# Ledger of designs, part 109: designed miniproteins, single chains, continued (5)

Each design is a single chain, and the fold is of that chain. pLDDT is the mean over its residues in the fold that is shown.

## One batch from the design tools (miniprotein)

Design m19798
Fold by ESMFold2-Fast:
Structure m19798 (fold): chain A 64 residues (1-64)
Amino acid sequence: SRVAEEEERIKQNPNDYDAYVRLAQALIEEGRRDEAVQYLGKALELNPYHPQALQLLDTLYAES
């Protein structure tokens, strides 16, 4: 699964903010929105101006 693939990437490089964003997208697809928010937060901690992470977080906030 994409979730497992991105989790493995993060294990190999915990500072890969793109992997956290891709994991969050996969979690949204599975309906795991609370976990997606946490991983988007981690991505933004590493890169505060990541446009895709900000857009996804805004979307989740608007739907919550």
Scores: mean pLDDT 82

Design m19799
Fold by ESMFold2-Fast:
Structure m19799 (fold): chain A 69 residues (1-69)
Amino acid sequence: MVSEIFGKASLLANYVEKNELTLEELRKKVKEINATVDALKFALEILRVNKHSPENIKIVEEVIKELEK
């Protein structure tokens, strides 16, 4: 459970780090790997700690907000 969430979070963080993302592209990737809000929140923490692109961080935050509604 927790290890599964961390695995998906790590994959998402790596995907975000390596790609120039749009909101639509991240939504598609989240659906493709069936990532949960918890996995996205862990991915966001990884991105923030590593000081990755503020633009990509905002995209991840927006997808989290959409899924929490």
Scores: mean pLDDT 76

Design m19800
Fold by ESMFold2-Fast:
Structure m19800 (fold): chain A 95 residues (1-95)
Amino acid sequence: SSVIEKVKEVRDKIIDLIKKYIKDPGSRRIYIGIVDRQFDSILYLIKNGDYDSAIDSVEDMRDFLVTIFNNLNKPDAVKEVEELFEELIEEIKKS
């Protein structure tokens, strides 16, 4: 599924952003753990055809990460998060 591949691609890119911008090892581990669990939930919802709940979960994760990167004063990370999740939402909507 192109949607499943897009979820995996976005997950990997988001984890790379966390590794790049979050330097504290403890915070990095916690945020990667949260992101991994939320992407697993999104994949579960997509596989079950619950696309509306999948989009809601993507939007919640976007808001969470945008808040974190705004608090770190990393506008480039905020922009990349917003663009990646917008692309993912559009891919889910086309399914």
Scores: mean pLDDT 90

Design m19801
Fold by ESMFold2-Fast:
Structure m19801 (fold): chain A 61 residues (1-61)
Amino acid sequence: NAMAEKAEQEALDKKMKELVDEINRLRKTSSREEALEKIAKMVADFTGEDEEKILERLKKS
Protein backbone atom coordinates (compact mmCIF):
# COMPACT_ATOMS: atom_id res chain seq x y z
CA ASN A 1 0.00 0.00 0.00
CA ALA A 2 2.18 2.80 -1.38
CA MET A 3 -0.14 5.59 -0.23
CA ALA A 4 -0.04 4.47 3.41
CA GLU A 5 3.76 4.01 3.34
CA LYS A 6 4.21 7.48 1.82
CA ALA A 7 1.99 9.05 4.50
CA GLU A 8 4.00 7.31 7.25
CA GLN A 9 7.30 8.47 5.73
CA GLU A 10 6.02 12.06 5.46
CA ALA A 11 4.96 11.94 9.13
CA LEU A 12 8.42 10.66 10.14
CA ASP A 13 10.14 13.34 8.04
CA LYS A 14 8.02 16.04 9.71
CA LYS A 15 8.82 14.70 13.19
CA MET A 16 12.53 14.53 12.31
CA LYS A 17 12.53 18.16 11.11
CA GLU A 18 10.72 19.29 14.29
CA LEU A 19 13.22 17.34 16.42
CA VAL A 20 16.23 18.92 14.65
CA ASP A 21 14.71 22.42 14.91
CA GLU A 22 14.00 21.97 18.65
CA ILE A 23 17.51 20.59 19.35
CA ASN A 24 19.03 23.65 17.64
CA ARG A 25 16.76 25.96 19.68
CA LEU A 26 17.62 24.23 22.97
CA ARG A 27 21.36 24.48 22.27
CA LYS A 28 20.99 28.28 22.05
CA THR A 29 18.54 28.92 24.91
CA SER A 30 18.88 26.17 27.57
CA SER A 31 21.49 24.80 29.96
CA ARG A 32 23.24 21.60 28.86
CA GLU A 33 21.37 19.51 31.45
CA GLU A 34 17.94 20.93 30.49
CA ALA A 35 18.70 20.49 26.77
CA LEU A 36 19.72 16.84 27.28
CA GLU A 37 16.48 16.06 29.17
CA LYS A 38 14.31 17.65 26.47
CA ILE A 39 16.29 16.00 23.66
CA ALA A 40 15.94 12.60 25.38
CA LYS A 41 12.16 13.10 25.66
CA MET A 42 11.84 14.09 21.99
CA VAL A 43 13.99 11.16 20.82
CA ALA A 44 11.95 8.77 23.02
CA ASP A 45 8.70 10.12 21.51
CA PHE A 46 10.17 9.74 18.00
CA THR A 47 11.76 6.26 18.35
CA GLY A 48 9.54 4.66 21.03
CA GLU A 49 12.60 3.99 23.22
CA ASP A 50 12.68 4.56 26.97
CA GLU A 51 13.44 8.23 27.76
CA GLU A 52 15.62 7.34 30.78
CA LYS A 53 17.85 5.04 28.69
CA ILE A 54 18.29 7.73 26.03
CA LEU A 55 19.14 10.31 28.71
CA GLU A 56 21.73 7.95 30.27
CA ARG A 57 23.42 7.46 26.88
CA LEU A 58 23.49 11.23 26.24
CA LYS A 59 24.96 11.94 29.70
CA LYS A 60 27.66 9.25 29.31
CA SER A 61 28.79 10.47 25.90
Scores: mean pLDDT 73

Design m19802
Fold by ESMFold2-Fast:
Structure m19802 (fold): chain A 92 residues (1-92)
Amino acid sequence: GAELIREFLRAVAEAIEALERGDEEEARRHLEEAERLLRELKERGERLSHEELLELIGLALRAIGAELDNPELRELAERLLELILEALELAE
């Protein structure tokens, strides 16, 4: 439901905020939570609204920016971008 989607978006945002701060451990923790939540969304057949898709696109752009600012965290940023791309498939 809508609450699960909001929890997922929050976990993604928190992972990005940790990447922007250079906090590898917090970024990994929130990324792993987002990965769990995406699996639940897929199992439930949840679909994203246009507003939620726009939010994910904004988060993807922020993740790219975080990778450029903190290249040592590239692997986590790339995992997060792959997760966001996978979540965009829920739009269709």
Scores: mean pLDDT 84

Design m19803
Fold by ESMFold2-Fast:
Structure m19803 (fold): chain A 90 residues (1-90)
Amino acid sequence: SRYEEGRAKFEELVEKTGSDAEIIREVAYNIMAIGLKEQPIPEGTPLQREVKPLGELSGVEARQQALDPEVIAQLDEEDKKVLEKVREIL
């Protein structure tokens, strides 16, 4: 399936990206699950005021943070690149 293929490619990328692989993987799986469900980010969410470390995000917060371009710009470059790659795979 598209999800299985995306997951496999993402796991290869995560292993190369370094120390936060587990957190990045969790966020990426949530993003992929959202993509499959086509769930939009809720309107009016002030995400950039509540940016948290990836390890402290709930599934919903991870979705919003990963899919909001303004919030993504505030993330570490490594995490940002991984999230962009996951979106490309979806």
Scores: mean pLDDT 50

Design m19804
Fold by ESMFold2-Fast:
Structure m19804 (fold): chain A 58 residues (1-58)
Amino acid sequence: SLSPEAQAALDAAVAAAEAGDKEAAVRGMMEVSRLTQGSDPLALAQAAERVKAALEAV
């Protein structure tokens, strides 16, 4: 599972993606990746798919 900090970064990335702010969404996703540091690759992959889906919906 993601840490609370990584989860907050993911929530911010998804919100940015839903607002059409691709740059903020990408930065948020980079922060999620940095905070997880490969400790949960499945959770990181799921987070990336969630942000991607939000970006494609706008």
Scores: mean pLDDT 79

Design m19805
Fold by ESMFold2-Fast:
Order: sequence, then C-alpha cells, then structure tokens
Structure m19805 (fold): chain A 83 residues (1-83)
Amino acid sequence: KKSVLQLIRDAYEAVKGDAVTFLQREFLVPKSIAPEVAEAIKNKDAKKIIDIGVEHNCDSCINVGLVLAANPVLFDELAKLLS
C-alpha cells in the first residue's frame, strides 16, 4: 500500500509534470483557474486557494485549500512538486 505522498508523486509523473492537467485530474480544479491555483500552492498560500475557490464558485478548490491548510507536510510536498 503506497503512502499518500507517493500516490501524489506517481500521479504527477503520469501527466508528465503538466500542473494544469494534474490539478484538474486529481483535485477537480477547472483548467481555466488551474494556473492561479498552482501559483498559490507554490507560495503555500492556503487562504489564496480558498479565495480563488470562492471567487470562481469552485467547491473543489475551496476543499483543496482547506485540506492543504490542515496538512502542512502535503502542502510542502505539492509546493515543491509544482515548482
């Protein structure tokens, strides 16, 4: 059984480092706002991710921000992966 961090690394490799496709596939982030969400993740700004979700009526984006705020190890790993 793989760790959550290993599953995330495998998922990113499966899309060949395409951050937009990765966020859309794994986190249901719409393609149109995925670049903005990716930048907020790189900056480890959970509030910005939530604010983007509220502004664009994206419940999955709000959930991503909340999950990352609650899981600093996962947040650090995703920020490094997308950079």
Scores: mean pLDDT 84

Design m19806
Fold by ESMFold2-Fast:
Structure m19806 (fold): chain A 68 residues (1-68)
Amino acid sequence: SMEELERLVKELRELAEKNKDAPAEEQIKILNEWREKKVSETTDPEIKAFLTMLVDTEIQEFKKRAAE
């Protein structure tokens, strides 16, 4: 549902904010571990695809910031 997707976006944003001062490698690990956990909790292929896209986008943006 749209509400579930919005909840996942909020959780990821809060996780990223909580770990913003951690080393780059640790932040990427935390984001990937969160994705794996959330993927394991759902059987919906649309939600699994959304989680993959959401985390990949966040990691790409994070890598751009870390390269500055």
Scores: mean pLDDT 80

Design m19807
Fold by ESMFold2-Fast:
Structure m19807 (fold): chain A 77 residues (1-77)
Amino acid sequence: VEPVVVSPSPEEARAFARRVFESGSNELLAAGLKAMSPEAARQLARAVAEVSGEKLTPEQLARAEEAAAGTAAAAQA
């Protein structure tokens, strides 16, 4: 028996990333991550990095993805 987790489409993830950036709200980002699967959270982390205009190194991107996935996994527990 597993909890039901809804993952947004890639387009919805990018739209959400833009909304988070426009609002400047860490609470909105946290709420989104908690509603996502760990995989969707990794996709959101990539989208946020891209929308921010900041070019992360592969190491920084991997760390951000892992942190987002960890947040989503913790919310599922």
Scores: mean pLDDT 64

Design m19808
Fold by ESMFold2-Fast:
Structure m19808 (fold): chain A 88 residues (1-88)
Amino acid sequence: DNQKLSDQFDTLWRDYQSNNTDDVRNNFKSVLNQIKSRVPQMSGMTDMIIDMINRNYSPDQINDWLTKVGGMPSSKVLDSFINFVKSS
């Protein structure tokens, strides 16, 4: 369900920030693709994060992008995203 996807996203985002391995990147992209399939309204954000992962962006670079696009701290942008996924 969408609650499980939000929990998986939170876990993999923490893993990605602490240990940016190919396995973590691949698992994170998999969860993002599942979110895109179940919550198409978030396809723009999921596609952009997937693109950044494919371009080997670091977690800091993704956080910088989220802050610039959201106009607020990346943690608040991600909280809004996850809360939308949970409520969908």
Scores: mean pLDDT 81

Design m19809
Fold by ESMFold2-Fast:
Structure m19809 (fold): chain A 90 residues (1-90)
Amino acid sequence: MKKAGILVDGDAEKTYEEAKKAIKAGAEEIVLNAPSTSTAEDVYNAAKAVLKAAKELGKEVKISVNTSAVDDPKLAAEIKAAAEKAVKEF
């Protein structure tokens, strides 16, 4: 499996454990699925959790964000920027 989806629910520890499981199963890309209620902070923390899991497993993974549930294009852009910020800071 090259691609895995994780729901962003505000729980970074849960995201970390789900990412770790997916990466161990062979995921090369983690898709963060942002619900309509998600914030840029939730996505930033989720992306950080994925990066931490990848680093601890000695793997490189791509992070992408699915904002199809986010109707406001400005909020969708801010959510995507939050994930990119986490990747750049890591």
Scores: mean pLDDT 84

Design m19810
Fold by ESMFold2-Fast:
Structure m19810 (fold): chain A 84 residues (1-84)
Amino acid sequence: KEEYEKLAQSPDPAVAAEGHFRLGEIYKKEGKYDEAIKHFEKAAKSPDPRIQVAAYIRLGEIYEELGKEEEAKEYFKKAAEVAE
């Protein structure tokens, strides 16, 4: 966790986004969905389309888990749009 917190503070936007994605995964596994959403939203701003797509998919999954079907659909749509 602390290792990825250091990555998230990187001045390199791609490295910082990777750190945020990994923190999002950890918080999601812990059931801390608010923290996971915050980190995946930051990861979704990555200049790397691979990380953007992964982050949007994770956001969609979390919103599905929370019963927020419309928000989940929106994030899955964003993932598909970036993949183009």
Scores: mean pLDDT 81

Design m19811
Fold by ESMFold2-Fast:
Structure m19811 (fold): chain A 99 residues (1-99)
Amino acid sequence: SLEEELREGEALLAEASVSPRARALIEELLRIQELMEKAIKEGDLEAIKELAELLGLSPELVEKMLKNPKDRENQRAFLKEAAPKVKALLDQLAAEVDA
C-alpha cells in the first residue's frame, strides 16, 4: 500500500541525516498520501485535481475520475497510473538518504 511505502521511507531516515531534498520529498509524499485518502475514500474532487496535477496524470483519466470518483474501474485506473509515479518519488527519497 501507499502507507507501507511511506513507512519504508520514514524507516530509512531513522538511520541517516535528513538532507533538505529528503525533507522536501517526505513532505511531498505525505501530501500525496493525504490527497490519495481524500480522493479514493471520500471522492473529494479537489483532492483528485490536486493529486492529478502533482503526479502529472493523464487528462482523460482525471476527467473520468471527476465524473464518477467512487466508480471502482475509474479508481483502479487512477491508482494504476499514480502508483509508478509515487514509486519514483520513493526511489528518489531512498537515493537521497544514501547520498
Scores: mean pLDDT 82

Design m19812
Fold by ESMFold2-Fast:
Structure m19812 (fold): chain A 62 residues (1-62)
Amino acid sequence: SILEEVVEGPTATLTITYDEEKNITTIKITWKDGTVSEVTVKGVGSDKEKILEAQNYIASKA
């Protein structure tokens, strides 16, 4: 099954989707300036862990 969560932050909105068949989590990042980025992380963490992974990825690109 697919599990989806939306998290609104000060700099971006995250849409977090877990694909159970592929065992991957896809994080769609919609920045407040209208740019969109997408990142895929392996496996299932807690929603907090997925958010932290997305934030770390965003920081690595800055």
Scores: mean pLDDT 67

Design m19813
Fold by ESMFold2-Fast:
Structure m19813 (fold): chain A 57 residues (1-57)
Amino acid sequence: MKTLEKLIEEVRNAPPEERELEAEILIGMLRIMRAVGLISEEEFEKYVKEIREILES
């Protein structure tokens, strides 16, 4: 989904003070999307890993 890629980019570009909150919100959205079947479990794991890597950088 192009929208998810944009949301991940927003987390990457967020100020350090807001980055953790933005990441938590996006992960929450990803959990709902997985539960509804909009994304696969594999896609969910991939996106969560990318978000975690942004927070650790």
Scores: mean pLDDT 79

Design m19814
Fold by ESMFold2-Fast:
Structure m19814 (fold): chain A 86 residues (1-86)
Amino acid sequence: MKREEAENKLKELDKIMDELVAAEQAGAPDATIDRLVAEANKKIDELGKLIDEIREEDPEFAHRLAVKEVAARLLVVGIRIDRELA
């Protein structure tokens, strides 16, 4: 079911985002941050595709997922900018 797939992708994204934030706070090497950013972006893109598929059947659920997707994208961009400025 597309809803279950989206909920599972959201859990996967939440896990990788937690790992990325923890690595950033721990002062992990750029290579580690780059890898986690790449993994997060992959999960964000996968979630985005599911949102597009769900939008026709459940626009309210798709909208809620889109808010979370945008928030994750902004956090990843913020971490990348902070690393470039360091």
Scores: mean pLDDT 82

Design m19815
Fold by ESMFold2-Fast:
Structure m19815 (fold): chain A 114 residues (1-114)
Amino acid sequence: SKREIYKRAMEVLERLDEIAAQAREMAKTLSPEERKRLIRAVNRFRSAARSLAYLAIQYGDKEAVDFLERKVDEVEAALASGDPQALLDTLERNTEEIEKKVKELQAKMDAERA
């Protein structure tokens, strides 16, 4: 249902804030350059994930929220590993995949509105 999609997307947004908080704690143990790279990757991931979450809400797209939840689960698993490189690699890969999904979904929706 659209209500379920809204709830799940909003829960993802809350999880993104927790991911950012945990990544900031991990970043304290890193070099200044590694810290900058990690924080940049987190910010890009959050931006992409928020875009997909709002599109999923707007269009009632269950597949988009299912996809987004899997990508967030993978980032949380990488965070739980305590390995900053695993987290960075997962953030960069999942950001690219989410950005691609956002572009595909936006293009489809723009075509349906035209």
Scores: mean pLDDT 89

Design m19816
Fold by ESMFold2-Fast:
Structure m19816 (fold): chain A 82 residues (1-82)
Amino acid sequence: SMMEELEKKKKEVIEKLESDYKGTLEYLKSQGKLNDEQVKELEKILKETIEKIEAAKTMEELNKAVQEGVGKLLSFLKKIVG
């Protein structure tokens, strides 16, 4: 039960993160605000965040991985749009 809830939550979080990433990437590209190296950096942050979420063995580890990943994405976005 707890493991099934954890796996379901991981899937939901990853799907949302990928959707949010796609929308943000498409928006920033449409505004001419992303170069190829910035796209690669954003893709790397997403990949590393997903890997940490998938590796989480507890709900606490999942929440930590999400918070750290979101923090890295927001820091990146502030550098390119601020």
Scores: mean pLDDT 83

Design m19817
Fold by ESMFold2-Fast:
Structure m19817 (fold): chain A 95 residues (1-95)
Amino acid sequence: KIVSTLKLKSGGEVIITIEDGKITVEVKYNGELSSQDKETIDSIVNMYKFIQWLKENSDTFVDTDESLKQGEEYYKNLQTFLRNSGNFTFDLEYL
């Protein structure tokens, strides 16, 4: 079980849990999320879904597949953005 916690500058928390190939997102915020926060959450969830799809479909992997390369590049860009972002903290725990 992998748990990723995003602590938003707005005072909210987003918990993303990955267990047995399933992704669960829990938002602890008494109000509306900003469009930027929603886009960040959606990007992370979509990238995790893509990575899980790749793991489950590794037998169909093609090294020259452009869609797979685009997914990896987008993930790296997202990680760079998250690491350099001053808008939240990101904690990862194995439970």
Scores: mean pLDDT 63

Design m19818
Fold by ESMFold2-Fast:
Structure m19818 (fold): chain A 120 residues (1-120)
Amino acid sequence: EIEMLSLEEAQARMAEAVKAFPESFKAFIATIKELVSGEKVDPEEIEDIEVTVTEISENTLVLEVTVTYKDGKVEKYTITIILDEENNEITVIVTEEDGKVHVIRLKSKEFFERVRKTLE
């Protein structure tokens, strides 16, 4: 669940989480990229991930993400996560630097199961 935090508290917690669980964030990004592109992304090809919380509300989290790959490629995008607890659904909106917008909507359990399988 998204706890109602101040933006500064959300930013601090996110920075700590990325530092503590880098493999989980690599799996999360790889899962989103697979859902957007249909192409499998190996999380081991990711060197570093930077995540900044730019907006937080009752059911919505907006993240600015910078992904650095081992080949030196750098990607930046905005991820908006919307949780619908009544329907157990998650909506993930990915906005790329070129202005392309991708919308992913599925059951929360299915999304997190995909992340877990990517991590294992």
Scores: mean pLDDT 79

Design m19819
Fold by ESMFold2-Fast:
Structure m19819 (fold): chain A 65 residues (1-65)
Amino acid sequence: SEKLRQATLKAQEGIAEARKLKEEDIEKGNRQLMLAGSDFLAAAGEAYPSTRKGAESLKKTAEEL
């Protein structure tokens, strides 16, 4: 779905930003990575209210951040 696609793209952008920040400030980069993961999980729950398997898959993806 478009909502899942957007959540995935946002997670990819969050990972890229976190990696860039981590090169300059490891603590700031780690914080950004955790925030990106949290936002992705929140978006996952809203994106597919009727599909619990989709939410589980998105949670697994976020844990790889």
Scores: mean pLDDT 66

Design m19820
Fold by ESMFold2-Fast:
Structure m19820 (fold): chain A 69 residues (1-69)
Amino acid sequence: MPIMISDEVAEKLKEVLSEKEQKVVDLAKEHGTSSLTPPFVAETLGISEEEAAKLVKKVAEKIKEVEEE
C-alpha cells in the first residue's frame, strides 16, 4: 500500500524523527512504500531485518500521529 508523504509532513517529521527513522522516510519517497520491505530497508541502511521492521513500524506510528493532528 503506497503511503504518500507530503513535503509539509516530511518537514514536520524531521523535528520528531531520529536520523535512522528519517532515512526510512527518504527511502519511501525515493522507492515507494510498495517496494519497502524489512529485508530491502535492512540491506539499504546496513542494519538487521529485525531493526528495519522496528524502524518501519516506528516511522508509521509517527506519521499517523502527525497526520491525525
Scores: mean pLDDT 71

Design m19821
Fold by ESMFold2-Fast:
Structure m19821 (fold): chain A 113 residues (1-113)
Amino acid sequence: VLSAEEAQASVRALTAHANTVRVLRGVPGADAAIELDGVRIALVDARGLSPEEIRERLEAARAAGAHAAYIVTEDPAAAREAARAAGLPAAVLDASTTVEQLVAAAEAAAAER
């Protein structure tokens, strides 16, 4: 499980070397998404969601073109199972992380390039 600091560092590193960076709102199943050179990463706040609800959100995000997900959760095992069932590669983040911190990290890294 990635800490909030590790997750933000990962997003910054991925963003710093991308030629095209977009932050997307209104992606089905995701609270936000980061698109790097056409690769869409769904950001999902799964806190308080059941395993079935997490799976439904990940399936919706995949159908909307997500290639991977970052999942904020209190239950890493349920999130990993949901991601596997949805067929979407995922990184699991601890519940101290917010989707807005990940968005801010991507926007900051994009502005510095």
Scores: mean pLDDT 86

Design m19822
Fold by ESMFold2-Fast:
Structure m19822 (fold): chain A 85 residues (1-85)
Amino acid sequence: MAEEIAERLRERVDIPEDVAERMREALIETYERLLKAGVDEEVAAYTAVYVGAYAALQAGLSRERVEELLRVGLEVVDELLKEKK
């Protein structure tokens, strides 16, 4: 699932593979550390989304591009969750 989202984002935005990999690793580490520190999954997930959007804007992506990436990601995740019900 994460690989599918990353592949679609790469195709749409031409994000360098090394940058995408480093961001994924850092976000997973942060998420895992928050959970181990007793932070609720909802708060950890919210923090990951916020940090991702912040980093993209800092890297020079337009706000509209970041919104498009989040929309595509949410659509993919929503469809997968509906199938699992």
Scores: mean pLDDT 66

Design m19823
Fold by ESMFold2-Fast:
Structure m19823 (fold): chain A 85 residues (1-85)
Amino acid sequence: MSGKELAERFVEAVDRLIETVGLQGFRDFLVSLGSEPFPDAETLSEEIKKSKEELLKQAETLTPAQKRSLEHAIKILEEKIKEAE
């Protein structure tokens, strides 16, 4: 799978999870994975947008290790979506 395909799948999985659990639920999910809590929904929304843009810009230059990490992240997101439905 290409880096671009993985980046696009990751972005789609993030968007689907936010649609399913809401922005607060997504924030709580990130905290459960060891992320520090974002101070507010606006800050989280801006960081998500920036992260998506940067990932898509770097999609063609992802290392094999980064691709494996992205595949693992996609699986975690997809599992959380199934649990939330």
Scores: mean pLDDT 76

Design m19824
Fold by ESMFold2-Fast:
Structure m19824 (fold): chain A 70 residues (1-70)
Amino acid sequence: HSDEGLELAERAIEALAKGDYETAFKLGQEALKYGMEGLRNGENVTRSIGAALSGIGVAWEAARKLGVEA
């Protein structure tokens, strides 16, 4: 979960950098979800928090670019 969340966060950041805001928003939300599940399931705290915080940050930025309420 946490490893998958970090990979999703990395992909979300890459999409955001390329201006692909729809993909960044979706992947950021997925990274947040996987990071939260990692925390809930007792996985590595640092990796899980990293995925969740990166995910929500990218999703928030992408949502603003798309004109969606954050």
Scores: mean pLDDT 77

Design m19825
Fold by ESMFold2-Fast:
Structure m19825 (fold): chain A 70 residues (1-70)
Amino acid sequence: SEAIKLLREAFERGDYDAVYMGATAVLNGEREPESVKVAIRAGRERPTSLGVTREEAEELLEKAEKVLES
């Protein structure tokens, strides 16, 4: 899935706010890769950090991957 690839790339960069935004968009029903990409970009470009930890981002990524694989 292109959406899974985008989320994994954000996680590998250490961009945990971007993973949070993208993964929560998926969990809220977004399926289009472009919509996920917009959410990831919104997280990356935030003026202030959400303070998302690596552990929180990893858990959300795993949940989003399961949704996108079904």
Scores: mean pLDDT 82

Design m19826
Fold by ESMFold2-Fast:
Structure m19826 (fold): chain A 80 residues (1-80)
Amino acid sequence: SDLEKLYEILEKIAEKAGMSEEELKLIKEVIEKNPEEVSIKLDQLEKVLKEMEKKNDPELTKEYAEQIIDEAKLEKERLK
């Protein structure tokens, strides 16, 4: 399913960026609560992972992960 593929890509991003289990859980939670409206989409995560792998820059990898975490935090506030 698209959701399983989304989680696989998200977990790869988390590993590359050193994302915490709490941060990963937050992202998964906001996706599960409103998958249709959440800005965090499969095609966007695929593009992010590809850029991380292509550039192989630890600082940029961290910045991409921080952007995803920030989007998840904003979505969590919106869904309250």
Scores: mean pLDDT 78

Design m19827
Fold by ESMFold2-Fast:
Structure m19827 (fold): chain A 80 residues (1-80)
Amino acid sequence: SEERLEELVKRANELIKELETAIKNGDFDKVKEIIEEMRKLVDELRKLAAEETDPDLQFLIRMHIIALEGEIFVAEKILE
């Protein structure tokens, strides 16, 4: 599950970079697509956290969920 967390975190970081680029370019359609992909990653991280038995790793997964939900919240405010 450490390897799976690393894969999901790498994808999250890629989406955050894509989000920053889309916002800078005023590409609101792309921002909406990236938000949907980020929400899918949150769902995958929540599943990983529910299946994780190591409390330290479970805590780390939950911290990544909070960070990604924060990025989604800010992006949705830009779309308002």
Scores: mean pLDDT 88

Design m19828
Fold by ESMFold2-Fast:
Structure m19828 (fold): chain A 96 residues (1-96)
Amino acid sequence: MEEIEKEVRKYVDDFVKYSMDGDYEKAADSLLKALKLMREHKINGKATLHLFLKVGILAMEKPDNVLKTLDIALEKAPEELKPDVISLRALAESYK
């Protein structure tokens, strides 16, 4: 459980880094890996809050970068992850 939470944090941090750098494809891939692990292991609480805080900060600092990353993530996402990406996109729109 602790190892999976660390893996989720790593993928969220990779998503932030790549999104800030304009590497939208790698950012989207990292986000989808985080969301997949969270769904498979029913991870909530601190990991979810961390992801929401990072998306909010990105939307305030580089709204175009995060929105483009989320659009690519939505295109690539399997059906079960699309609602999660849509929710994050709505969050990003609210903080830009």
Scores: mean pLDDT 83

Design m19829
Fold by ESMFold2-Fast:
Structure m19829 (fold): chain A 90 residues (1-90)
Amino acid sequence: EAEELYRKGLLAFEKGDYDTAIEYFNKALEIYREKGDKEGIADVLFNLGLVYRKKGEKEKARQYFEEAAKIYLDLGDINKALIVLSALNY
């Protein structure tokens, strides 16, 4: 289930296991995309951005944050969009 994979990604991220977090997040992302779960897609993309920022991959992090913010804005979730846009400024 996508939610369980997402949770495992969050746990790996919390432990500093960034590569494992990316693997779980990518698996969750594939399932959310297949289901058309836009909120789930945006949540995963935001956390992928945070992981890549921690790895120092600033350009990749920026791309993920931009995609997540766009989806949140399209959904009308202004509060989450603003949180993601704030992350773009470090």
Scores: mean pLDDT 88

Design m19830
Fold by ESMFold2-Fast:
Order: C-alpha cells, then sequence, then structure tokens
Structure m19830 (fold): chain A 66 residues (1-66)
C-alpha cells in the first residue's frame, strides 16, 4: 500500500504550447534524479500515476507531460 506517494501539480494549463505538465515528487530528502515522461493527450491521470509509481518508489522525481 502507498497511501501518500504522489502529488500532482499542474504547472501549465496552456494547450497552445505543449499540453498539460504534471510534477510528481517522492517523499524522500534527496531524489536519485529527475525523469521526464511524455504521454498521449488522451492519457488519464490514473494511467499517468500508475506509469510513474515505480520511479517514485525508487526515489526519482518525475515530470510528466500530455
Amino acid sequence: EVPKGVVFYSESSSESENGIVYTAIPNVANPKGVIHLTFPADTSNVEIAQAILPYIKQGYKVIARR
């Protein structure tokens, strides 16, 4: 069980530039690194969360775009 591991921040709602950006940060003092992921525009928040969870569990910060 992972009750609190992922927080999504919408940094850009401008569809005219490069879609919506979500940032997910692991609850650790020092992330191992940053991973940038791009998803299709029709990808759901649930699918994005499921795709990034393994990286968050390993201590990576993830920036996801669709």
Scores: mean pLDDT 61

Design m19831
Fold by ESMFold2-Fast:
Structure m19831 (fold): chain A 63 residues (1-63)
Amino acid sequence: MTKEEIRKIIEENKETLLKNGDVNEEQIEVALLLINGDEKGAAELIAKKAGVSEEELQKLLEE
């Protein structure tokens, strides 16, 4: 899956996810940063906002 495809999926589903309360706007912004190649910046923001450990984030980024 290309980064452009992932970006479109996020844009198309963001309204549904926000309505359901599954994610907030900050989490969507972080995902878009990852797609743009700012992996470290996005990972650090996710860790702060979601309370996820850096070790878990690094494992997700490696995949």
Scores: mean pLDDT 66

Design m19832
Fold by ESMFold2-Fast:
Structure m19832 (fold): chain A 79 residues (1-79)
Amino acid sequence: MSEELVILLYEIQRAMEEIKKNQKNSTEYVKDFHSRLGRAFDSGNVDEAVKILEEAARIIKKNKELVRRSEQTIKWAKK
């Protein structure tokens, strides 16, 4: 399993928790991200995990620290 995929998994999980906490009608986003993340993890698809994190970061824009961490993780994983 790649180091990039493990770190992306943790950051996506943090983003999903922020979505759940701050958006009462977030069930569809969380369900979609969880399903896609599971498939990306099982297949070792780093590119798909990066896309999931980019989408989640767009939803959680109000949490500047979490957005910054997501952006740093995306940049690192895309090297």
Scores: mean pLDDT 76

